# Designed miniproteins, single chains, continued (5): the designs that were tried, part 43

Each design is a single chain, and the fold is of that chain. pLDDT is the mean over its residues in the fold that is shown.

## One batch from the design tools (miniprotein)

Design m17568
Fold by ESMFold2-Fast:
Structure m17568 (fold): chain A 67 residues (1-67)
Amino acid sequence: SVLEKIEEAIKAVEEGDAEKAKELLEELRPYLPQSEIDALLELIEKGDFEKAKELLEKAKQMVESLS
């Protein structure tokens, strides 16, 4: 599910696994706004995992609210 993929992306970011996080974000492209995916990719590339996690948790809350 979309929710499970977001949770996996949060875990990858918490573990500092930039490659895994980027792979999961590419899988999430059809389900999240392009601007949000682009922002997450930029944060991960810069190594700002704290902000990437915050943005992913907000995305998770939005998906849960729409489901």
Scores: mean pLDDT 82

Design m17569
Fold by ESMFold2-Fast:
Structure m17569 (fold): chain A 82 residues (1-82)
Amino acid sequence: MVAEGERLKAEGLRAFREGKFEEAFRLFKEAGEKYKEAGDYQNAGNAYRAASAAADRAGDTEKAKELEKKAEELLEKGAREA
């Protein structure tokens, strides 16, 4: 699942660079889901933050806010000491 998340994140970054923000949003969101399923909350949070940026660039400001909140929650989980 982590390798799947990395592939999706790379594809999302390429789509974002090409101005395909709606596609980048979908890819980054899916990457975040794969990382979260693997328990990799730091990479999951980073992927959701990237999805938030893509959603904002696509004009969906409300979706961008939702994803930014989710990214913050995931990054906080990843930063907590066990």
Scores: mean pLDDT 82

Design m17570
Fold by ESMFold2-Fast:
Structure m17570 (fold): chain A 73 residues (1-73)
Amino acid sequence: LEEEVRKYAAEAIAHAAAGDRQGVADSLEKMAEVFEKLGRKGEAALVYRVAADIYEQLGDKERAERFRKKAEE
């Protein structure tokens, strides 16, 4: 489970190095889902907020709002 978190974190870094911001946000979404499965809702919420910020900067307001709402629940 921690290995999955590290794997998606590494994928996010690789996407960032390639300039693929959407790939970064997708990897963070998967990481947040792992935190949810672990019952670590606060950490899932933090990761969803980071992904939402990236989508906001990309101009994808709909996906940003969706992730923000997941972070509040």
Scores: mean pLDDT 79

Design m17571
Fold by ESMFold2-Fast:
Structure m17571 (fold): chain A 62 residues (1-62)
Amino acid sequence: SLMEEIGALLAPLPEANRAKALALVARGLDGADLEEVKRGLIELGVSEENAERIVRLVEELR
């Protein structure tokens, strides 16, 4: 599923940062600005490539 792909992209993060990243993904699914979500993911240690992929998956799930 698309949610399983998002989880896999977040798996390399430390556990505390993964929880924060999942909260950002939830905000994105709830209509938050995707550029803000992408920036937050990068600040938590997600690569720019993976953050872009995650926000595309979030957009598809809306």
Scores: mean pLDDT 84

Design m17572
Fold by ESMFold2-Fast:
Structure m17572 (fold): chain A 87 residues (1-87)
Amino acid sequence: MKEVEEELEELLEQLGERLLAAGFPEENVEELREYLLKLLKKLPLEERQRANEELREILAEPDLEEQLARLGELLHWMEQKVAELEK
């Protein structure tokens, strides 16, 4: 668990740095990271591992528009999974 959590935090840090480099406001980037972390902590291990894999793919994406589109899809998927688990 600690290993998966540490990997997630590292991936979110890298994502934040990339968004800042692209000119996004620091406040908005920090809010996004906090929201993503909150959603990820509500997911079971298997779903968090899937999110890690998707985050790695997003970070490997060279096109910013495609990267943002994939990030939006990941966010939507996590929100749906959390809502499903709360039922």
Scores: mean pLDDT 77

Design m17573
Fold by ESMFold2-Fast:
Structure m17573 (fold): chain A 65 residues (1-65)
Amino acid sequence: SAAARHVLISAIEGLHSLGLVSEEVKQEMIDLVNQGKFEEALKLIKEHVSDEHFAAVERGLALSS
């Protein structure tokens, strides 16, 4: 959905702003989201951030559904 895409892109931009992911990894994550590959994007996010930050992303998605 457009809401889920918006939430994921906003979360990814936030992770980059916190210095948790590089510009290159941020772009890869956003490209996956724009392709509708949400599960692949979430897997990549989980590989690069703490469980706490990942849980925050999952909560944001649940609230957008």
Scores: mean pLDDT 82

Design m17574
Fold by ESMFold2-Fast:
Structure m17574 (fold): chain A 66 residues (1-66)
Amino acid sequence: MTVTVTGPLTATQATAIALLGIGDGGKATVSGEETVTVTVTGVSEEGAQAIADLGESAGGTATISG
């Protein structure tokens, strides 16, 4: 699965989302300044949902694909 989280995320929130994805065996990329985008690839279906839920709880918008 691939999860993209976009929103007014703090550095701490973006890092937490990235680390959750890496912990699930995925890869994470963080980009942007005022609007941060965290892209996580190679995660399980359960991991993708957890990442999306965390991102939405942080005030972001999450999209799951794959």
Scores: mean pLDDT 83

Design m17575
Fold by ESMFold2-Fast:
Structure m17575 (fold): chain A 84 residues (1-84)
Amino acid sequence: SMDSEKARKLIEEAERALDAGNYEEAKKLAEKALEYAERSGDDLLKAEALGQLAGAYSGLGNDERAQEYARRMQEYYERALERE
């Protein structure tokens, strides 16, 4: 779907921002990616977007929120595996 395509592109952009150390930009891109992933209903895309959010919060020094998003990422990866 268009939502899944937008989620994937935003995930890629968030990953590039993380690699560049642009953590605030990565957070904003990952938030948008999560919104589109939620609309798509794709649990794997939700997990990937949540992983980018965990990375962004870690880079910003907010380890508590980073761990929260990493835990939610694992939950959605598990859900994606159950559907296969």
Scores: mean pLDDT 89

Design m17576
Fold by ESMFold2-Fast:
Structure m17576 (fold): chain A 63 residues (1-63)
Amino acid sequence: SLGEQLKRLVEEAARALLEGDEEKAKELMEQATRILMQLSPELSEETARALVEAEVRELVEEA
């Protein structure tokens, strides 16, 4: 499902950041942003990106 893909992309982006792969993390967050906009088309791209970035940041900080 799109929701499962979103969750996996966010988790992979957090893992990439923890491994120091900022470029991979950016690519994964951009993919997650696109999926989130498909699930919630009412969100602007900027809002969707901010929500993805916030979730990834929380996962990294709790690691």
Scores: mean pLDDT 85

Design m17577
Fold by ESMFold2-Fast:
Parts: structure tokens; sequence; C-alpha cells
Structure m17577 (fold): chain A 94 residues (1-94)
């Protein structure tokens, strides 16, 4: 249920980013906070998957900040897909 909560929360946050309801700084802070919590809640193998995915999401977010609107939306769509894949991988390890 914790992995499902994180997945649902991240999808909502990405939707809020697309709609302009959340800032990129707020989303980055959310990812950093979730990384810190993952280290306390999950086995090292699950933490490794989460850390790798979080690093990729932060890199994608930084790229999205520098792109035009159409390319930025495409990057956010790719982030949604990555969140889904990461959550599935974490469930298999947990």
Amino acid sequence: SMIDRIHKGLLTAIDDLKAGKMTFAEFRALLEGLRAEAEKLFDPEVVAVWTRATDALIAALERAETLDEAARQATLDAMEKAVGATSEEMRKLA
C-alpha cells in the first residue's frame, strides 16, 4: 500500500505540474522527501530502485524546465510512464 500511495501521489503531482498547479521546485522537494523516507521504510534493493528512478525523474524535471511548452509536456508524459514502471519494479522486490 505504501508503494501504491507513492505511485498515486506522484501521478497526481505530475498532473498538477502539467496543469500549472504545482511548481517544479515543489515537485523536486517532493521527490527528495520521498527518497529520504524510502531509506527508512524499504529493503536496500527496493531503495536502490527508488534512488535510480528518483535521480532519473529529477534529471527529466531539470530538462523540462528548459524546454518549450510542447517538449516540456512530452517530458512530463514520459515521467508519468517512468513512475508506473518504477512502482511495478518496487512491488516485485518488496
Scores: mean pLDDT 75

Design m17578
Fold by ESMFold2-Fast:
Structure m17578 (fold): chain A 66 residues (1-66)
Amino acid sequence: AREAAIRGLENLIENYPEHAELLREAVEKLRAGADPLAVLDELLERIEDPEVRLQIRILKKEVAKL
């Protein structure tokens, strides 16, 4: 679960560099042992871009299956 969340967020950093700071912060929290679903929910509270929010929701569904 955590590795899938990290990889998904790293891909989003590449595609949405304007959100890279928040996404890198989330990756660091995941590497520190934070719960992946909680980290993704926190990102959804902080990011307003509907396209980025959609990608995070898709990633959250994939992580929840693991």
Scores: mean pLDDT 82

Design m17579
Fold by ESMFold2-Fast:
Structure m17579 (fold): chain A 64 residues (1-64)
Amino acid sequence: DLLEMQADGLLIMRNNGFNVSLAAKELSKLYGISEEEARKLIYETLRDDELLKQSFDLIDQRYY
C-alpha cells in the first residue's frame, strides 16, 4: 500500500546516503511506478510529519 511504498522509499534513501534520485529509481523498480512518481512520493513523505511518523513506525515493525 501507499505507506509501505513511503517506508521503502525512506529506507532505500537511508541505505544509499540520502540520494533521492537513486531512491526514486529503486522504488520505481520495486512498485512499477515512474521515477517521477516515486520522487514525488519521497518528497511528500518528508514534508508530512504524520506521514513521516507512520513510515518510520512501519519500518520499525518490518525491519526491527
Scores: mean pLDDT 72

Design m17580
Fold by ESMFold2-Fast:
Structure m17580 (fold): chain A 64 residues (1-64)
Amino acid sequence: KKLEELAKEKGIPLSELKVAALDSPTARRRARILAEKYGVQIITVSSEEEAKELLEKGEVDFLL
C-alpha cells in the first residue's frame, strides 16, 4: 500500500502521516527519503516489536 493511498484512506494530509522506522542504516535512509519527498513524520524505534506496538495503538500509521 502506497503512502498517498494510506493518507487518503485516513483522511489526513501526507505531512500528518506518522511512519515508524527501525534504527538501522537502511531504514534511516529510507525514512529520510520519505520525509523529504512526502513530508511525513518519522518516529524512530529500536525494534520491530516496538514499531508494531505503536501501530496497534494508532501512534504510527505505517511501518518502514
Scores: mean pLDDT 79

Design m17581
Fold by ESMFold2-Fast:
Structure m17581 (fold): chain A 55 residues (1-55)
Amino acid sequence: GPELREELLRAIGEILRAIGDILDAELAGDEEALREAEKRLEEAKKRFEELLEEE
């Protein structure tokens, strides 16, 4: 339904933001920020996968 579409778009947005944070952390050489951004990416990917399994 429309709700699932909105949640999917939000999950995609979270994934893209986490990727951006990873790139910024790598450019800065900030290992702690990189670890946190990678964790956020994993959480966002899991959420996206869970939404895809809902029909």
Scores: mean pLDDT 82

Design m17582
Fold by ESMFold2-Fast:
Structure m17582 (fold): chain A 61 residues (1-61)
Amino acid sequence: LSEEELEELAEKIKESEEAQRLFVRVLIERNIEPGPTALEAVRVLAREDPEAAEELLREVR
């Protein structure tokens, strides 16, 4: 994922309760500790599991 796609995903998560639920589920499944911001958490997910981050972006688009 590009930096622009990571920012897009973070904004989608902030704007949608449904996207937030999907994101939290993915973090729990991957045992990822959420950061202080949505963008930081998205960057951690993309680093640890780029495939899951890409799937999540497709779900929220």
Scores: mean pLDDT 76

Design m17583
Fold by ESMFold2-Fast:
Structure m17583 (fold): chain A 86 residues (1-86)
Amino acid sequence: MKEVEEGIEKALQAQRDAIDHALSIPDPAARRAALEALLAKLQQAKADLEAFLSDPNADETEKKAAEKLLPKVEELIAEVEAALAA
């Protein structure tokens, strides 16, 4: 339980740090490429979470963790999409 929560928080922080790093790239082309790569990774994570949540045989405790994680991944996707649109 505690290890799963710590893992989720670390993963979310790592993604946020990666977005901050990409935004700090002074070359516009390199910055865009880094943001596009992050968007692809976040979209894959969302797809994996949605697939897991649709599995009737998945553990209920893990499903609750995934349900909590999904909106946070969607928030990060929106942040990256906004940065790419600017």
Scores: mean pLDDT 79

Design m17584
Fold by ESMFold2-Fast:
Structure m17584 (fold): chain A 66 residues (1-66)
Amino acid sequence: MSEEERKKKAEELGKEATRAAVLGLAAGDPQGAADRLREKAKELEKLGYPESAERLRRGADTILGL
């Protein structure tokens, strides 16, 4: 995968994670929202974006009151 393709995929993952968290919280499912953020964080870390992954994990912890 090219550097450009990885960056584009990381941006898409970030947008998907944000949408999933917002929708999950609006639906009254904080556990589902947190799980989606953690899943996307793992994908970001595999793509070489550990800082972005850590932000999503912190978001998940915040949603769960951790």
Scores: mean pLDDT 81

Design m17585
Fold by ESMFold2-Fast:
Structure m17585 (fold): chain A 100 residues (1-100)
Amino acid sequence: NKKKAEEYYEKGKEYMKKGEYEKAIEYFEKAIELDPNFAEAWGNLAAVLLEIGENKKAGEYYEKARELDPSLKSFYEALGDIYELKGDYELAKKAYELAK
């Protein structure tokens, strides 16, 4: 089941890169259904939710990801830095708030 969860996770990342956030969410949810301890899947699901403005749910899933892997705090810090470089200061601020 872990290999299939990883396959769904990679598909979720591909859709995320294409900006197809609804499909990205679907595949990340399938990944965590098969492997609920898949911290990276929870973290990327939270990132997509943040991107589409689902801030409360993003925060909840980010806390789940951090509980599973505390090093994922740096993921949201890096995401904030990327948004700042792109000039998206509102998304940068939200990412930094989730990293707290």
Scores: mean pLDDT 83

Design m17586
Fold by ESMFold2-Fast:
Structure m17586 (fold): chain A 60 residues (1-60)
Amino acid sequence: SAEEQAADTLYEAGLRLLKEGKFQEAANAFRIAATHYRQAGNPDKAAEAEKLAEEAEKLS
């Protein structure tokens, strides 16, 4: 779906931002990805993205 495609794009952006040490930007990307995963009906991926957002925020 379009929502799942958007979520995947943001999730990958979040992972790249983490590798670059841009923790606040990574946390934001993961939170937006989680919203799109929920809209796509994928609660497991949404929960995974939320956990990554929380971890990134702790590092910022």
Scores: mean pLDDT 87

Design m17587
Fold by ESMFold2-Fast:
Order: C-alpha cells, then structure tokens, then sequence
Structure m17587 (fold): chain A 80 residues (1-80)
C-alpha cells in the first residue's frame, strides 16, 4: 500500500497497540527499505522537534503543510 489516510494510520496503530509510527512501521506500510524509512522518520521528526517517531498529530501537520490528504511513500522520500 502506497497511500494512507489519517484514519487508516489510526487503525494500523490500534491493531499494533501503538501510539506512533517507527521507521519499521513505515517500511511495512509503504514497501520501502527499512533504512530509507528510518532516515525519512528521523528527518521529519527533526523538522517538527519530536523524537524519531511519527504521531498522528505530526502526520496531520505534515499533510496540512504539504496540502495533502494522504501519506505516501513519495511524500516520505521527499524528506531525505
């Protein structure tokens, strides 16, 4: 899957018993290499001043800033 809405991400987090996405979660969700996903997470986290994980709040702000409704592999890679 290459694009996910905030609601789909929320359901994924609930199924995994988590509150935020790691690079490993993004690698699984978007089919990208783990090392690349971890680099994207660290870059985004640094930009928003948060630990190297993506909460729903950070993802919502990211999507709002980019004028997008869904998180994608392309959007994540744009932060490398």
Amino acid sequence: MKELSLEEIREYLKRKGKSRLSGEDLAELFGIAKIVAEMAVKSIAKKYGVPPYLSLEVIEELLKEQGRSKLSAELLLSYL
Scores: mean pLDDT 84

Design m17588
Fold by ESMFold2-Fast:
Structure m17588 (fold): chain A 92 residues (1-92)
Amino acid sequence: MLEELKKLAEKAIEYTRKAVEAVKAGDYEKALEYLKKAEEYAKKLAELAKEVLETSKDEKLKKEAEKIVKETVEEIRRILEPVRELLAEALA
């Protein structure tokens, strides 16, 4: 379970990075495809973490799940920050 959470987090981050690189290359179609994949992995991560928090009696596992989600959200925000305005202009 913990390794599955980490794998989903890594994929969400990976596709977010690929989306940013696609934006920098001017490939907005690929950027949107990568953002969609990042969103799908982030949603799966959130759903699995929610299941752990609601059903598990293991407090250590709950804390690790919450930490993985928080760190993943913060990393995605960090990756998107320098290109947020460029992406907004490209999609407008």
Scores: mean pLDDT 81

Design m17589
Fold by ESMFold2-Fast:
Structure m17589 (fold): chain A 93 residues (1-93)
Amino acid sequence: DRQRAIELIARATRYYRQGDYDRAIRYAREAYRLARRAGDRQLQSQALTVLGRAYYQQGDYDSAIRYGQQALDLDPNNESARSLIDEAQQAKR
């Protein structure tokens, strides 16, 4: 499950970079599920960060903040999650 979670995070990130946020969300959710089964908190954090970034691009700042906060709770060193929370909070103003 850990290896498959890594592969799905990479695929979600590719869809995100291509602007396909719906597919990025789909693959990031599956990656999160597999990372949870693997017990890998850092992979869970990475999957939630991609998920939150995709919601941010769709204008769902509340979901972006929620997923970013969950990612940071799982991995306090996740700078990408911290940046996501800051950007989404500013975008709501």
Scores: mean pLDDT 90

Design m17590
Fold by ESMFold2-Fast:
Structure m17590 (fold): chain A 61 residues (1-61)
Amino acid sequence: AEVVYTPEQEARLRELLRLTNAVLDAIDDDEKAFEVTNKIARLFAEGRWDEARRLAEEAIA
């Protein structure tokens, strides 16, 4: 395949984008929003998707 991304990788990237957009929309402090989104991205890179989702939900709540 010419494309590097698998369907699983595309699904993970879509979820990452969804969570980061939700955090950016909910948090008016850009510095705090970037800190949270950076932690989410790191957790996704480590395969810790459930922890990333929980972090996003807690940050928005």
Scores: mean pLDDT 76

Design m17591
Fold by ESMFold2-Fast:
Order: structure tokens, then C-alpha cells, then sequence
Structure m17591 (fold): chain A 71 residues (1-71)
């Protein structure tokens, strides 16, 4: 699991390097207290083995990639 987390972080770093503005915009939305609370509740209810921060980063990655592909 730690190796998977590290590999995901490396892939995320590469995507952030390619789409820094899109990733930044999505992260700003997820940094809102309401969004963070919703993510924590989702993780606790459905994915208790995943940290809320990792889940947030994964969601931000997916949304940033989708926005970049749509642009």
C-alpha cells in the first residue's frame, strides 16, 4: 500500500508539472472547509483505509486531468 501511495504521488507530480494551473484551480476548490468536510465524511463512510488528504489529492488529480483534456 505504501508503494502504491508513492507511485501515485510520483504520477501526480508529473501531471502537476504538465497541468499546474488546472491542478491549482481544482485544489483551491478542495481547500474550502465545506469541501474538505465532505471529503472526510466520504472517506470515513466508504474508504476508511485511505487518508482524507490522499483521497482529496486523487480527486483533484482526476478533475484537473478532465479539465485539461476538455481544454
Amino acid sequence: SAAVRQANRQRLAEIMARFPEEFRKVMEEYEKPEALEAIREEVAKHRPDVSPVSHMIGRAFAEALARAEAA
Scores: mean pLDDT 63

Design m17592
Fold by ESMFold2-Fast:
Structure m17592 (fold): chain A 74 residues (1-74)
Amino acid sequence: TAEKIALANEHAVQGMSAAAKGDNEKAQEHLLKAAEHYREAGLDEAAEHLRKAAEAAKKGDIEKANEHLQKAST
């Protein structure tokens, strides 16, 4: 639903903010929560992109994380 998509977007923003601060663990946690909310909304492809963003963020690859996040929003 729209509310689950809003929650997913909130967690995605928090995840990327954490990644920008170098908190790779917190970034991964928030991006995985975003993926879960997208999956619950029935947006499986967006959820998969967010899982890939979470993996990239855990490795400190902010550029790749942003690339996956952009694909999730399309």
Scores: mean pLDDT 82

Design m17593
Fold by ESMFold2-Fast:
Structure m17593 (fold): chain A 71 residues (1-71)
Amino acid sequence: MTPEEQLERAEELVKKGKEAYSKGDKETALNYYREALAILNRIRPTVPEELQERLDKIEKEALSLAKSLVE
């Protein structure tokens, strides 16, 4: 998988997490957000500068959503 493909996968996981949350399934939502964050953390050292803003945006969103579900 290319870095671009991994970013797309992370975006899909965040979207699936939001869908799960809209159905009241906080546990499934949290798992999707955590999986997205794991992908982003793994690829960060190999991501070109052009894609860093996209990665940071996805990470910020996923982290914010995950934190909102833990308390």
Scores: mean pLDDT 84

Design m17594
Fold by ESMFold2-Fast:
Structure m17594 (fold): chain A 55 residues (1-55)
Amino acid sequence: SDKELKILLLEIARNSTEFVVERMEKENPDVDQALIDKLKKAAEELKKEIEELKK
């Protein structure tokens, strides 16, 4: 269903965002902390949307 596809795409987006954030924090000493904080917030918002779509 369209809903199942949307959930899958949101989960991919969330997992990819979390992976990039973890790598940036561990491997880049010059990381833009404001950008990291925005990405963490985006991942949290994606998590909430996924939970709302699950029925």
Scores: mean pLDDT 81

Design m17595
Fold by ESMFold2-Fast:
Structure m17595 (fold): chain A 64 residues (1-64)
Amino acid sequence: SAEEEIRKLEEEKEEVEKEFEEKVEELRKRESEMDPLTYVQELMRLVGEAVDKLLELDRQIKAA
């Protein structure tokens, strides 16, 4: 059913957010070993990856 599909997609969004938080935490542990520009570039890359995944899941939810 559409309700079950939406529930599964919402759970996938939660997993994407958890993975993003874990990757950001790992990057923060490396902050002191990186130049500021490299740190910001890596952070922006992680944000972009998470946003792309969330937008795709939102499109699927709207289609359900």
Scores: mean pLDDT 84

Design m17596
Fold by ESMFold2-Fast:
Structure m17596 (fold): chain A 95 residues (1-95)
Amino acid sequence: ISALEIAAEYAKKAAEYAKQGDYEKAAEYAEQARQTLKSALPYAEKAGVGELVKKAIEYLEQAAKYAKQGDGEKAAEYAEKAVEYAREAIEKAKE
């Protein structure tokens, strides 16, 4: 399992907890996903998918921010967008 796949899993959990109203866990998982992507960024840039990973990081920062504010709907939306960008990066990195 690649770091990008691990980050996508954490982002998915952030969205799930945000939808359940567990904003503390939503923020925690969004931060875990963000840190995992930041650690993987040099490898993603070499693979030509650095821009997609940077977008996922930006959306995870927004997800954590809204979760901390108690806005579960926006936290879930941004976390789901981060999952989409991370998965697109995984698919393009295989090319």
Scores: mean pLDDT 87

Design m17597
Fold by ESMFold2-Fast:
Structure m17597 (fold): chain A 70 residues (1-70)
Amino acid sequence: KEEALKLTGEGLSAAVRGDYDRAVELFEKARKLSTDPEAQKLFDEAIRAARAGDRPAAVKAMSEAVEKLL
């Protein structure tokens, strides 16, 4: 749980600087560490936005995922 949150924060940082490959990798790792279906859904939303290449949407989705996991 602690590690998942840390990886999520690092992924958001990567996305903010435009490194979406790194952001997706970190969010996928965080998703695998989480056993909460709602948390997994938030990670899936963030990963999907990052893969779509929509930078504002990806950053927004990832920020909301971080906020909701706190």
Scores: mean pLDDT 75

Design m17599
Fold by ESMFold2-Fast:
Structure m17599 (fold): chain A 71 residues (1-71)
Amino acid sequence: MEEAREDVVRELKEGMAPTVDEIAERLGLDKETVEARVKELEAQGKVLFTKSGRVAALDPEKAEEIVDALL
């Protein structure tokens, strides 16, 4: 569980853009739940949510806060 969370945090912190499917699988959440939470974070200006389903942190230093908000 901790390793999967750390992988998502690391990818966001390194400027990578994991997909909603990858985040949902790693965090053990439903895809629809992750997508809804990502849209909330996008509205707050914390992430960029692409039309291809990718999630990128606008501020890599906030990667942990972003992942915690997805849980």
Scores: mean pLDDT 81

Design m17600
Fold by ESMFold2-Fast:
Structure m17600 (fold): chain A 77 residues (1-77)
Amino acid sequence: NQADIDKFIEKVKEANELLKKADEYMKQGNYEEAISYYQKAIDIYEELLKESSGIFKKMVEDRLNYAKKKLEEAKAK
């Protein structure tokens, strides 16, 4: 229903903003903060993945995979 879709969208927006902040910290060379924010984004995307299906699931999987890749890059610094 619309209320469930709206809640899903708000959680996606929250995770996307955390991911954006993590990328900003990576650009600044602040790897510890980048790791923290990537992990926060990953936690929300993993929660969303359990709640999603079809096209939404694919979108969340793609974002989760990106965030996990960036987290490992940050840890390697």
Scores: mean pLDDT 86

Design m17601
Fold by ESMFold2-Fast:
Structure m17601 (fold): chain A 59 residues (1-59)
Amino acid sequence: MHMMKQEKMQELVRQGDEHAEQGDYQKAIELYQQAKSLSTGEMKQRLDQAIQQLKQQQA
């Protein structure tokens, strides 16, 4: 059985992606920030980049 943190992180990323596709960038950013808090290393960096891209899109 995999760690619950990994499953929650993946679910939050998926929900964030769905909101971003709908143009709901604020909710997508919040979901990615939650996923980032559950992630480490490369995945954390990837999520930080996604958050920054969405902030630029929102600006």
Scores: mean pLDDT 79

Design m17602
Fold by ESMFold2-Fast:
Structure m17602 (fold): chain A 69 residues (1-69)
Amino acid sequence: AEAARHREGAEILRRSADELESLAQKYNDLAAQETDPVKAAELQKKSQTYRDGAERVRALADEHEARAA
């Protein structure tokens, strides 16, 4: 039962990390298309924030997966 819960938790967290990576890519693409350097920098910062979030969530998923193994 415990291992199954950790596997389910890992799957949920991995999906959340994928969503955050998609948002990071979206803001990175918007920054590349932005002609205003101030707005481009703000979009780049948002992209990095989502990427950092994805890495943290993925680390949590890895922890849950390790407990399932």
Scores: mean pLDDT 83

Design m17603
Fold by ESMFold2-Fast:
Structure m17603 (fold): chain A 81 residues (1-81)
Amino acid sequence: SKREKINRIIGLTLRAIGYELDGKYEEAAKSYLEAAKLALEIGDKELAEKLLKKAEEVAKKLEGEVKEKILKEIEELKKKL
């Protein structure tokens, strides 16, 4: 089901872009994070790195505990690159 994971990465990335345009930064960051996790599962480290960078850029627009939680998860995933 590598093809199913690729299709889900595409769908999550498109949704994340849509959320960014709507100013829904928590939803955007979470969608990029989920896409990055799937990219790691299929062994695409370059794609995962790009998606984690997008998640981090968006998460920096957040405040409080939700920002801290998302940034911590990004940092943990970066260790797998």
Scores: mean pLDDT 89

Design m17604
Fold by ESMFold2-Fast:
Structure m17604 (fold): chain A 96 residues (1-96)
Amino acid sequence: GEADEAAGAAAEGAARAAEAAAEANTAAAGAGAAVAGVGAEAQARIAGASEEARRAAEEAARAAAEAGKAAADGDAERAREYARRAREAARAAREA
């Protein structure tokens, strides 16, 4: 029925949000690793970018958690909204 369809759509939203959060976390880890082997000014700039990527990864993780709650409630629209936010945060992490 419609409840099963809504639950399925909500679960997909939560899964996409979790995937985006994992991508954001990988991007943040990559930014942190780039600090080694460069001069002090470049290290400071990379550290700033790494902090921004880390904050974006935290944002993506929070959005993924909210998408998961929406999925548990069968709220497909809320799950999709948080999946979109998680993907936006993942993009921010990659562009940092």
Scores: mean pLDDT 69

Design m17605
Fold by ESMFold2-Fast:
Structure m17605 (fold): chain A 57 residues (1-57)
Amino acid sequence: MEEDVKRAIDAVKKYYDQVKALGEELAKNPEFADEAQRLIDEAEKRYQKAVEKAKKI
């Protein structure tokens, strides 16, 4: 159970890192700059919620 939770958090962190990298590439095009920032903000919130939920398990 705890090992599965740790793997889930690691997966969410990896997703967050990938979204940040993708967001930086998208932000190079001014047409997608706002959308890129929104994607990064959403991924960060999801990561924070995952860490908070893990503390309650």
Scores: mean pLDDT 77

